# Designed miniproteins, single chains, continued (3), part 36

Each design is a single chain, and the fold is of that chain. pLDDT is the mean over its residues in the fold that is shown.

## One batch from the design tools (miniprotein)

Design m9220
Fold by ESMFold2-Fast:
Structure m9220 (fold): chain A 97 residues (1-97)
Amino acid sequence: SESEKIYKEMKEFLEKVKERAERLLEEVERNKETLTPEEKLRYDAELGLLQMEVGVAKIELENNKEKLSEEQIEELKKMIEEVEEILRRTEELLREA
């Protein structure tokens, strides 16, 4: 169905964003004590791009909410919240560095 296609595409997008967010967090955690100003700027730029992608996913979810089941909406919201928490954690570490 159209609902299943939208849900699958959004889920796959969020899974990729989450993977990239987790990799960034792991890299920042490993390098936090030896972080150069240039590396910090690069990580801040990557964080900003991931935050923009999450923002797009939120807009797409809102625009498609009438086409999705309550269960699909709940799962996508949960995935968005998980990514936002990873990005928040990354932002805190970069501010402390």
Scores: mean pLDDT 89

Design m9221
Fold by ESMFold2-Fast:
Formats: structure tokens, C-alpha cells, sequence
Structure m9221 (fold): chain A 82 residues (1-82)
């Protein structure tokens, strides 16, 4: 499994921004999607594996502005800015 890209790279603090994650070998039943907050807190994200190359996830409710790293199955992507 690997992350190639995702978009958008920013969203409002209220959460619920639809994020499309592109990559390879996503498992429909076993993929875990989290955001790592600026303080190091891990937040599980609502998500749906569309196919082996695409995940649809939704940004977290953020009480801290800054960079949240999207992580799929332990692999970190570029930061999502809130």
C-alpha cells in the first residue's frame, strides 16, 4: 500500500471536508485512515475505500489550527492545513 497524493490540502476547523486520497493497494475492509494533529493526537477519520486506488475521507473537527498529517495504514502523507 502507498499514498501517491490527496486533495484538498486545507479545510475549515469544523471538519467534514471531503478528501480524496489516491494511491495503490488499498484494502476495502482493512484500511485505517487517521489525522495526526499538531499536538500529536491521532484522530480516526470517517472514510470509504472506493477502490484499490482511491479512498474518500472526511477531515476532522479541529480545535487547534495548523497542520494535520493524513495517515493511511501507518503511512503519513503531506500535511492538511486547518
Amino acid sequence: MKIDSYSPKSGPAKGGTKIIIKGSNFDKDKSEVEAIAPNGEKIELPHLVINENEIEAYSPLATIPGDYYIEVNGEKSEPFTV
Scores: mean pLDDT 81

Design m9222
Fold by ESMFold2-Fast:
Structure m9222 (fold): chain A 99 residues (1-99)
Amino acid sequence: SMTRRVEEKPEEIMRTILKLVEMLHDTRAMLGEVSEEQAAAATKTLKEARALIEAGKTAEAYDLLKNSPETKEDFEVALGVVAVLLGTSREEVIERIRA
């Protein structure tokens, strides 16, 4: 395997992913790509994900962001960005979060 093993704490990885998801969502809202109702739903989901991460429930935060329609696309982008920054694959990042 040519992929670096992820050593960063799951909570630190998820906090970075959440920050990127928030930034991507804010950018879409600025560009007029998000309705008021979608913005409210995303804000609620992001707040819930933050609470899960702070409680150490990184696997639950992962499942919430991945499966919620309002965050799903931005979450996939954020996962890819974090994988590149860590010098690893998306699969290794997911494994580390869910361990």
Scores: mean pLDDT 84

Design m9223
Fold by ESMFold2-Fast:
Structure m9223 (fold): chain A 91 residues (1-91)
Amino acid sequence: SLDEALKESAKQSKEAIEELYKRKEEIAASSESEQAAVLSAMELYAAIALAAGDLEAAAEGYRKLAEIAKLMGDEELAEYYKKKAEELEEK
């Protein structure tokens, strides 16, 4: 079913977020275009987890995005992602 396909995609997305997060220091040291591409991919993965109803995985994804943004020196972006994670954890 489409729902089962979403759950499988959410599992893969969670694994992809974790793999990218292991490279957070490399991402912070990369070019602006590479940083933008990685952040966009991680946002998409977090959105897939949220669409599948995995609030914990989505919140964890946003927390990891916030840490990467902070390492990049983008405090405003880091705050944005932290707030998204907090909103998901309040439900």
Scores: mean pLDDT 85

Design m9224
Fold by ESMFold2-Fast:
Structure m9224 (fold): chain A 65 residues (1-65)
Amino acid sequence: MVEELVRVAEALREAGVDPETAARIVSEVHRLMQEGESLIDALERALEKAGVDRETRERALELVR
């Protein structure tokens, strides 16, 4: 879990997400994963909830793989 959250934070930085928004997304991903969501599903949902544009979402998802 900690290693997965670090990968999410790095992917968000490389995709161009600002640090404050990235921190909120990481927290939401952590919460969703604790509720049983997979990393990819949690990240996609957290990105949509944060209002991140489609191209940036697709970039972040590719970088986490």
Scores: mean pLDDT 82

Design m9225
Fold by ESMFold2-Fast:
Structure m9225 (fold): chain A 67 residues (1-67)
Amino acid sequence: SKAEEAAELLKKKFEESIEKLKAKHPDAEISVEVEAEGDKVKVTVTVNGKVINLVMSAEEAIEFANL
């Protein structure tokens, strides 16, 4: 589905961004989970034990992945 494709694109983008951030700040504990739920994309970001939950449309996820 479009949401599954969007979730995979966004996940790759976040993985690249986190790799770059960890290279500059090795003590930073950051993880991101991206999954498709129906027609939407759910993002869970964990930063130093704090959890942030985001839900966006497939279109929004594709736009963010292409930034």
Scores: mean pLDDT 80

Design m9226
Fold by ESMFold2-Fast:
Structure m9226 (fold): chain A 85 residues (1-85)
Amino acid sequence: ASDEKIEELKKKYPQYANLPDSEFASATGTVVRVEPNGVLYLELPDGSVVPFYLPPELRGKVKAGDKVRIIYLKSSREILDIELL
């Protein structure tokens, strides 16, 4: 993820401000589905489908078939930012 975006996210989520920037990863992929509990299944460019956690604030922004760029925490796979492509 970009340094500017990581700084914005650390201000928005001060509980993550002490995490190293290397913990913040980005991925681009296609949304396979979003479960009611917030689990988002993302198909990565290598064809793998990986579950991420979409917090309530970001729910409803995306649906199955959408191509997205996400910023997430490597340890928890919690999505902190999601952008439609």
Scores: mean pLDDT 83

Design m9227
Fold by ESMFold2-Fast:
Structure m9227 (fold): chain A 82 residues (1-82)
Amino acid sequence: SLEELQQKLKERLLQEYPYLEELIEKKSIPDELYGKVHSMHSRKTFSKEENSELFFSKYSELFFGSEENLRAHELTDPLKPK
């Protein structure tokens, strides 16, 4: 089902990037971790460019309920320096 797929994808993402959920919720990040989280928010770090859009769309669906919300977050990312 869709719910099972979303949960599976969320588990996969959190297994690879477990700190993202907490940091997104708290809008805070330690200096040492900043570089890693910042780079991981770039789809260019993914192995295949052609899969980036689909992955980003599913990531947005899991965490924000829409791709537009995640893109807005990426542009005004609280994890980036002001």
Scores: mean pLDDT 46

Design m9228
Fold by ESMFold2-Fast:
Structure m9228 (fold): chain A 98 residues (1-98)
Amino acid sequence: GVEKGEEGERLGREGIRLGKEGKGKEAGEKAAEAGALAAEAAESGTREAAEAGLRGGELAVEAGLLAVKVASGEEVPAAIGGALSGIGGVFQAELTLR
């Protein structure tokens, strides 16, 4: 639970870094992984895991949006997928925290 959220946060931060470097595909892929881990952390049902998942999901959204901004051509599907995965992770975490 919590470890999945913490790994999601780490991958989200890496995705943000890659997006700032103009690597839209790699940023999108890291955002997608971070969002999925955020959702898995929230699904564990503990408050601590859901809070870690929310942090990871928020970073995944930021990474995915940066990926979309810098992505071109064949990178665009990965960037969009990353952003959507991050949004899903945030929603799952917020539902668990309600």
Scores: mean pLDDT 83

Design m9229
Fold by ESMFold2-Fast:
Structure m9229 (fold): chain A 82 residues (1-82)
Amino acid sequence: MAEEARERARKLLEEHLEKVAKKHGASEEEIEAARKRMEELLEKEENPEALALAAEAQQLAEEGRLEEARALAAQAEALRAA
């Protein structure tokens, strides 16, 4: 299940990166550097399920779904605290 959670986190983080880059006009070099850091963090993540929930919460927040984002962020924090 950890690999599935890591893949979900990677997908959500990639979508977040694309949205932020598109909104702020980030350079190709900045996008590549961010992707490299993201992959390194994903490989070293001890709790990929918590990371996936946090990434999903961030995506929902950017979509204006703040109530749902808050609920998922709380779940991610609980998993990291455990």
Scores: mean pLDDT 76

Design m9230
Fold by ESMFold2-Fast:
Structure m9230 (fold): chain A 86 residues (1-86)
Amino acid sequence: SIDDLIDEAEAYIDDVEARLAAGELSVDELRQELMRIGAMAVSLAAQRVVLKKEGADQSLIDRVDAVIDRLVDLANRLQARIDELL
C-alpha cells in the first residue's frame, strides 16, 4: 500500500541519514544510495499522481510530498559528500 511505501521510505531515510552522519559511507556506497533514493522518489511521485487523480485525502498527498522532499534533501547531502571525497 501507499502507507507501507511511505513507512519504508521514512525508515530508509532515517537509516541513510544515520550512516551519513557517522561518516562511514564510501563514494561507491554513496552512489548506490543515490540510485536507491532516485528510484524511491520516482515511485512515490508516480503514486502521488495516481492518488491525486483518485481524489485521495490532502493529508495523504501531503505525507507523500513530505517524504519526497526528505528524499530530495538527502540526495543533495549525499551528492555534496561525494563531491567532497572526489
Scores: mean pLDDT 88

Design m9231
Fold by ESMFold2-Fast:
Structure m9231 (fold): chain A 86 residues (1-86)
Amino acid sequence: GMTAELIKEKAPEVARDELDVIEKEEGLELSEEQREEIVEKTAKKIAELVSKYYAGELSRDEFNEQAKKIVKEMIEEAKKAQEEEA
């Protein structure tokens, strides 16, 4: 399996990939600046969640619930950013 350090390094890439999917599904066109802000915030949340899980601080169910919450928050932030470009 991946080490916690490797997952932290990959968190920005995971966040960018997920944001690309959200942009396509929701029909959003974000600026590069808006995309980087959302990626930075999301990557930090992913890294913290994964670190806690591997440290044994979270159960599998708690990990899954928090992961779903992070994705939901990212969708909400992307939609809000799109409205701000109007």
Scores: mean pLDDT 77

Design m9232
Fold by ESMFold2-Fast:
Structure m9232 (fold): chain A 91 residues (1-91)
Amino acid sequence: DELMKELEEEVRERMTELGREFEAKYPELAAELRARLDAQHAAAGLPAPSEEERLQLIAQHMGYLAEQGDKRFQEYLDAGKELEKEIEEKL
């Protein structure tokens, strides 16, 4: 289904952009998350994660922190919910 592929690509691009914004605002925390992902891949004998995978992990983590009540990231939790709604409306 071409439509599903397009939606998956849009989600990936938006998550990547959110991760990039987070990294610009909180570079030390972003570096920690990148190092953790790289270490997990190395321990599992997997190739190094792509830049997009690293940025997506950063975006996921800030969403998690927002759900735990971190006010710095509350707007990103709201953005994630809006994206989920857009996907539901297109399907």
Scores: mean pLDDT 74

Design m9233
Fold by ESMFold2-Fast:
Structure m9233 (fold): chain A 71 residues (1-71)
Amino acid sequence: PSHTDVVTLENMVPRDTPLDDAVEKTIRDVERAAAEAGLRLEVLEILDVRKVPVGDKSLVQVTARVRVTSR
């Protein structure tokens, strides 16, 4: 019926953002992008949240497993 794909995605927040806020922002951004593309996206699990050192600052990398359905 519908083409469904389960993928792992990574998003980086370019600040020392609290981990909870980084996760929430990632979910919101990904859902918005999917909706704009005419896709349905469901976040299944947050797999990992890490701080990645970049120079004098840290980035927060969020890794999530999502289900993407066309139409």
Scores: mean pLDDT 74

Design m9234
Fold by ESMFold2-Fast:
Structure m9234 (fold): chain A 87 residues (1-87)
Amino acid sequence: SLREEYERLLKELNSAGQSGGALMLKAAVIVAVASELAARTEDPEKKELLREAVRLAREALEAVEAGDLDRAEELLKRAEELIREAE
């Protein structure tokens, strides 16, 4: 399932460390997965949580590009929490 693939990718990315490259890949995965989950759900509340997760992951990409890795980590953590909440 998409959620099982997401969890597997998330474990691999967490094993790669917290470099800017690892955070960018994690953000890209969250954008792709949360967007797909939002497209598949008919629950309006879950759809809003998933869309917010996409927005936070995109902000995390901007933070990495700006060199603010701490902000990127905080944004990605919140995006992951929203994806779990939408389950």
Scores: mean pLDDT 83

Design m9235
Fold by ESMFold2-Fast:
Structure m9235 (fold): chain A 94 residues (1-94)
Amino acid sequence: LDKDIQLLQEALERLERGLEALKQGQYVTAAISARNAADLLSRVSLGKLGNEAAQQAYLASHYALQGNGEKAEEYLRKARELAQEGLRRLQEQK
């Protein structure tokens, strides 16, 4: 559980960096941050929720590389919401 909490916190930091990079028009930086978040989220033992969060972050990276900032932001926000939900559930089980 503590290891999963740390992975989720690191993933959330990467997702926030991705959102900030998109605001600055730095699509390559946003894509790298989103991909790093997806890799962290894929390592979390949250089953379906963790897998869905990772998939949203991966899609955000894909759209950022295409220069589609609107879709990239949408998927980063979805990944963030799922990761925050996962973090809440794990913290409630302490």
Scores: mean pLDDT 86

Design m9236
Fold by ESMFold2-Fast:
Structure m9236 (fold): chain A 69 residues (1-69)
Amino acid sequence: AKLSAEQRARARRILQREFGLSDEQAEDIIAYYEAHPTDREGLKRYLQTEYGLSEAQANAIVDLLDGLA
């Protein structure tokens, strides 16, 4: 699902503060989420492969984005 401007701003803030991601990395993750609205396994793999995040961190980010949408 596409996030609103407020939901995107919240997601970026949490991704930066809780996960240590840059603004560019946070925007890329949100764009991936919006482009693949049903592929949660692909998003988790993307987070682990591209950003070196743990499985637990990838799961937390997916839950965050789904909770905002």
Scores: mean pLDDT 82

Design m9237
Fold by ESMFold2-Fast:
Structure m9237 (fold): chain A 56 residues (1-56)
Amino acid sequence: GAGDLVDGAAAAGGAGNEELARRLAEQAGSDPEHAIKGGKEGDNEAGRKAVAQAGA
């Protein structure tokens, strides 16, 4: 769902895939800069699982 896309965007940004992070955030209607920064700052297991669900 949209929450998975937001979490996926944050985790993708943390993993260094900024373009994927931006696209996922835009698709979810979220702020891509905030999502990317959050992922880089807050590394956690839930974010990593969201990336896997988003097509990793």
Scores: mean pLDDT 58

Design m9238
Fold by ESMFold2-Fast:
Structure m9238 (fold): chain A 97 residues (1-97)
Amino acid sequence: DEERRKKILQLEIELALAKMEYSVVKLEYSRLDKSSPDYKEKLEENLEILEKVRERLEKLLEEAKKLDAPEELLEEIERLIKEVEEFIEELKKELEE
């Protein structure tokens, strides 16, 4: 059971890192100038980072479920996945325009 607790702590640390990466992408995106010649390239870079964050979060959710992690942790990971997915779709739509 101590091993399970350590694994859950590792998941919490990884979730915190994913949240940090997501926050950085959101901040970078908010600072993008649509009139900039590199606007679309920066959108594509941010989209690639978000796709990787989503993949990491999906892996975290699977690991958390296998460990029977606290419901609060599962809900937090699922909420962040949804937010990241919604942001990915927003950026994809913007790239099509």
Scores: mean pLDDT 87

Design m9239
Fold by ESMFold2-Fast:
Structure m9239 (fold): chain A 111 residues (1-111)
Amino acid sequence: MEAEEGGYEAGLYAGGEKSGEEGRSGGLSAESGASRGDGSGSAAAGVGLISAGVSSLIGGRQSGKEEQIERGKKALEGFGEGGKKAALAGTKEESVKGATEGAKKGAELAK
């Protein structure tokens, strides 16, 4: 249930300079929470992914570089979509699938 704070930290890495590998690290952190198979953790993992996307966008904008801003926007799109699916999932299986796909997509879009 602390994925919200973890998502913020992950988002800063995803939206920062050289965000490609850092975005992957942030995505894996959120995915790890969902993959532990705790149903109550699935909503927290979803919130973490959405938060990572938002923070990634903010970090990109704060950098003042157009490339970083674009990476932040793409990360927000990927993480946000996966996070929404994970948070709305009623089962562990759907939550893990949504978080995994969102983390991969967000990390790839953060490149």
Scores: mean pLDDT 51

Design m9240
Fold by ESMFold2-Fast:
Structure m9240 (fold): chain A 80 residues (1-80)
Amino acid sequence: TNAEAYAKFLEGMRLYSQRKFEEAIEKFEEALKLDPTFKEAKLYLTQAKLALETPQEVLDSLSHRELGEWLTKQAEKILK
């Protein structure tokens, strides 16, 4: 993996953990522009997009860990 792509991915992960999903999406897209084969960046990009489409009541009902697990499962269904 390209080191610059990985650095952008880590920035995205930091934003994602703060529930700043729109900003996280930008960083994951930058990572994928640098390395289109970066599977983890594609997975987390999909998760962040799903989080933006998720009703606020669902987001509020889930802990950070639970939200991460739920979004990962939803993204895996999409990315097949």
Scores: mean pLDDT 76

Design m9241
Fold by ESMFold2-Fast:
Structure m9241 (fold): chain A 100 residues (1-100)
Amino acid sequence: SLEEAREAILARLDALIAEIRARRASVDEMLQRLGELGKWIIGEMLRAGAPLEVIEEVAKLFSEAFAALRANADDWEARMAILDELRRRVAEVLERAVRE
């Protein structure tokens, strides 16, 4: 189930980033939608029985991304780079968790 949770999480994150990019979403819309997705991701990880350490690491990545997005409210390219980096780091954390 953690493998299935990983696939679902990455698919939803990829879809959200693609939609944000296509729609040229505002920083406020990015923060709102990323917050909702982050809450869903934590719920999926909890249901899949992921270790609390892994859940905390993913939560920290989202917290850091939120701070970075707010700091770059006037820089679209920087915000997209922040989302791409968040996706990459979340994928790495979940990949390690599945291999354990």
Scores: mean pLDDT 89

Design m9242
Fold by ESMFold2-Fast:
Structure m9242 (fold): chain A 88 residues (1-88)
Amino acid sequence: AGISPAGNRGMVRAVREMIEEGASGEQATGAALRGIGEGIDALLRGESSGEGGRRAALGLAEAAEELGYERAAEAGREGAREGEAARE
C-alpha cells in the first residue's frame, strides 16, 4: 500500500467522526479525497509511505477543521502522530 496502515486508520477514524458530527456524504468524501491526494502527492515527491500516511491524515484533518468538524480534525491529527511514532 502507498499509505501506511496507521495513517489509513487515522483517516478512517476522522471520516467516521465527521459523519457522526453531522457531515454529509459529500463533505466526508471531499475531506477523504483531499487527504488521499496529499498522501499521494507526498509519495510522488519520493517521500516514505509513513510520511504519505501522515500527510494524508493531516490533509483530512485540515479539511474537517475548515468545515467545523473539530472532533474529526483531532482524530486526523492523532492518526498523523501514530504514523510518525510507528517509524521509531
Scores: mean pLDDT 75

Design m9243
Fold by ESMFold2-Fast:
Structure m9243 (fold): chain A 73 residues (1-73)
Amino acid sequence: EIEEKLKELAEKFGVDLETVQRIYDEALERLKRMGFDEETAEKYALKITELILMDEKGVSFEELKKRIEEFNK
């Protein structure tokens, strides 16, 4: 399920699936260390990955997380 969504992002932005997977894995690891449960961390990591691919500007992880939280909550 998550793998299929990552493939869609790779196709949408014209980047390698391996690159998308790496960004997702890094975001997921960071969120888990911050105390988020696995399901919530997976959801946030997916959104963070999409935002990173959209901007391609290296916006800080903390700022991206804050924007995602404001959007959903």
Scores: mean pLDDT 73

Design m9244
Fold by ESMFold2-Fast:
Structure m9244 (fold): chain A 106 residues (1-106)
Amino acid sequence: SAAELERLFALVEEISRLVAKIEEALAAKDKEGVIKYAEELIRLVREAAEALVTDPAVREEVERLIERMEELLEKMKKSTDIEEIKRLADEIVGLAGEVVDLLLRQ
């Protein structure tokens, strides 16, 4: 529907803003900022999934992707290597994109 499409466009815009903030924090070598914006991204994706998923099979796959993002966030919190933090952040961003793709294909 038009309303569902509008919600998906708003989600993509908010994800893009958080990704830009993550990239800015990475460029500044600000681990605390990267963790903060990655956590906000995971929360946004979870809230969007609760609101926009209608197919139970899609819900199960989306929950699996979110759990993977949360595992990567915990690894990031324990890392002291900025290059590892960057790789983990890039993977979290990629998984958020996979959730958006699943929501768009419903």
Scores: mean pLDDT 87

Design m9245
Fold by ESMFold2-Fast:
Structure m9245 (fold): chain A 102 residues (1-102)
Amino acid sequence: MEKLLEEYEQLRKKLIQLVNDPTTPLSEIDQVQKEIESLPVYMEVVKKEVEEAIESGDELRIAMAGIQLSALISDPKSSAEEKELAREMLDRVHEELARLRE
């Protein structure tokens, strides 16, 4: 887990550096993003990010997590198991957003 998470964090740092450089072509940003999404640890990171977003109580972060989960459910490349986990997490996102909206 730690080594795979380190690879994810290194690619995320690279993505941030590229985004902060106004001379970077969008194609390079897209390539790094695809590399991140192709990592075997990606689903574990998504789950962690969703849990942290819910725990933060930040409506924008929770809403963004919901969008990410909806994308995973709609992706034909996602496994049935990944889609089931994404649906469970999305239900929690909807419950938390409803709570925050009164």
Scores: mean pLDDT 73

Design m9246
Fold by ESMFold2-Fast:
Structure m9246 (fold): chain A 80 residues (1-80)
Amino acid sequence: SKEEKLQELIEAADTDSVENLVKKAREIFEEMRKKYSKEEVLKFLQEMYDAVLDHLDAQGREEKREAFAKVFKEIADEIQ
């Protein structure tokens, strides 16, 4: 479910490992690309981007925020 994938990314964002967050984000989006249309994946990507970045900003996790934003941009570019 999309809700389940969002929760998984938020939980990964709460870990102290930037590497784990990046790996989890790519894994989730590669799985989504196999099951959903390009339009659905891009919409989900936008929703995830906003939710996770707001979460990280509230926690003051600047390094993780930058890493996550970079990965989202890479994934969006790959999907388009």
Scores: mean pLDDT 74

Design m9247
Fold by ESMFold2-Fast:
Structure m9247 (fold): chain A 76 residues (1-76)
Amino acid sequence: SMEELQRQAEQEARESWERLREGLSEMTEKGMEAIKYAVEAVVAKRLGEDPTPYLEKTEEYVKEEGELSRKLLEEQ
């Protein structure tokens, strides 16, 4: 019936929203981790320490955020 089709569409919309919400949360976490390591790199440089390990971690998290973004767009 049309009522069943409407309920299915509403359920699919809710499930899609939950997936987007979870994906955005995961992307935000990766972005925040990248910022954290970028700050650590600046601090290390200021202290005369090697910033390279922190910069590598920043790059890893930026890449992970980009992969999550791509996946979210492809799975819509």
Scores: mean pLDDT 84

Design m9248
Fold by ESMFold2-Fast:
Structure m9248 (fold): chain A 96 residues (1-96)
Amino acid sequence: NLEELQKIVQELYEKAPDSAELAELRAANAPAFRALAEAAEADRGEAERRALEFLAEGYKKIIDILAEKSGDKELAEKAKKLLDELTEEALREIEA
């Protein structure tokens, strides 16, 4: 569920200590999330599948950084699980 993933990531940002580094991560996260959503909604094809996988891995790295800075590893793991489920669902749609 894309909306739930967005909500969890926002909650992780809110729990993290304020810093210039986090402000940069928040700015970077928004384009990455949008790119993932666009890839997941793309028409079926090999290029779209590879783009989706690449973007999902990039987004996981952002979540891992947020987990370290916020200290909320449980919420971060939930976000990664939702990302994996969303990616798998989109890949099934591409293969169908």
Scores: mean pLDDT 68

Design m9249
Fold by ESMFold2-Fast:
Structure m9249 (fold): chain A 55 residues (1-55)
Amino acid sequence: SLTEEQKELIRKAGEALRNQDVEALRKYADELEKMGLEGTAAFVRRWAEGLEAAR
């Protein structure tokens, strides 16, 4: 089960994706990784990479 802090960070990552904010996505991925959510962090980083590739 995810903590409330982890859920909020994931929610913010989703908002950054909707805003196409690559820098915010990378920062949130780093924070998720520091919290031990390596899989979620890797997925968020892939969102950032996808946005950069689409430029």
Scores: mean pLDDT 83

Design m9250
Fold by ESMFold2-Fast:
Structure m9250 (fold): chain A 68 residues (1-68)
Amino acid sequence: ETEVVAFMVSEAEDAVNLVEYYRSLGYEVEVEITDAAGRVYRATTVEEVREIMEGLEGPLRVTLTLTK
């Protein structure tokens, strides 16, 4: 089953913690980060999430696609 959840996140570590939480529940997690201009960045690793969010300003929309 696939679920999609979305969060407004200001800190990279909060997004990383969300990814790790869902992975701990047995989900495969795909991450999309949307900036204020509506550009979408895809990440597969927590390191990619950190690098993308460190380069962007303000609260970002983080969308997690969860597959179990």
Scores: mean pLDDT 83

Design m9251
Fold by ESMFold2-Fast:
Structure m9251 (fold): chain A 64 residues (1-64)
Amino acid sequence: SGVEQAAQDGKQAAELAEKIDKEIGEKIREQIELLVENQSDPEKVLEQVGKLRELAKEAVEKAK
């Protein structure tokens, strides 16, 4: 499962994104909050995990 890895990726992305772009940071926090809220629903968790990974990639891209 990628849930634990995605949670770590989300935390790193949130911290990095806040320094680079506040809007991306806000979106990451929204997705993390939804992930926590829906953590008992594996299908929703997987959807939020995917969105977090895309936001993390966008944050890294903007850092370059």
Scores: mean pLDDT 74

Design m9252
Fold by ESMFold2-Fast:
Structure m9252 (fold): chain A 72 residues (1-72)
Amino acid sequence: EFPQLPSSFSLENQAAILETSRDLLEIAINTEKMITDKSNPAQVAAMEKEIANAKKAIEDLQKKIDDILSKL
């Protein structure tokens, strides 16, 4: 779970920061898929776990983004 953003930031700026964080996690998922040795079962298992964790973080970020955007 991500910490609370400063209330002094506009809602638009808060949404933009969270959207950037989401996009970086999507890049991280794609990078894991590219660098993982598919012939190594341990690397594949580690990749799948990291991707699952990243997808959960993206889901949590998206809920926060949607909440902020609903207030605009």
Scores: mean pLDDT 79

Design m9253
Fold by ESMFold2-Fast:
Order: structure tokens, then C-alpha cells, then sequence
Structure m9253 (fold): chain A 66 residues (1-66)
């Protein structure tokens, strides 16, 4: 099945990059699907609420389902 993750954050905000490299703040606890492992430290995820694709650090992810 799909790998579903929760975004961890600081002070209620999780930091991510858009596909064009812009930094955005998402709500802590945002749920997403892992689409691609870009490197050992970075993944591309799809936000389940909006369908938007963003780039996030693996260290800020909690796996909910695989």
C-alpha cells in the first residue's frame, strides 16, 4: 500500500519546499503520501488534503502506514 506519513514540526509548523524550491510552512501533523525518495535525507510527498507535492526532510516525518 502507499506509505503514509505525518509531518513533525516546531511550534505547530512543519517546514517544506515546493517543487520550485520555495520554503513553505505547513501545519504540524499534516498527513502526506511518500511519492519518491530523492536522497537518503529528503523525500517528495503529496499532501492528502490538497494533492500538492512538496519536498521534506526525512527527519521531520513520522511513518503512520506502509
Amino acid sequence: GPTIVRLLGVAGRALAFTLDGKLVALPEGTVAEVLEEISDTVVKVRLLSTGEEVIVSKSLLEVLEE
Scores: mean pLDDT 85

Design m9254
Fold by ESMFold2-Fast:
Structure m9254 (fold): chain A 69 residues (1-69)
Amino acid sequence: MFLSSEEIKELSDEFLKLVEENKDDPAKSTGAILAIIGALIDAEYLGDEEAIKHAEEKLKKAMEIVRKA
């Protein structure tokens, strides 16, 4: 159920790319952002500082993209 550190980093990168590609599609961009939030929650639960930092940075970038769309 919970993601590994490697999965958290990979999925955060993939979902950020999805937000970049779908910034004009509210349903797809929102879904991708929620997925990054889920990865961040899993990183916090795992206690992996690098995974947490990685997911937070990707979430910040995704939010900035959507706000400018």
Scores: mean pLDDT 80

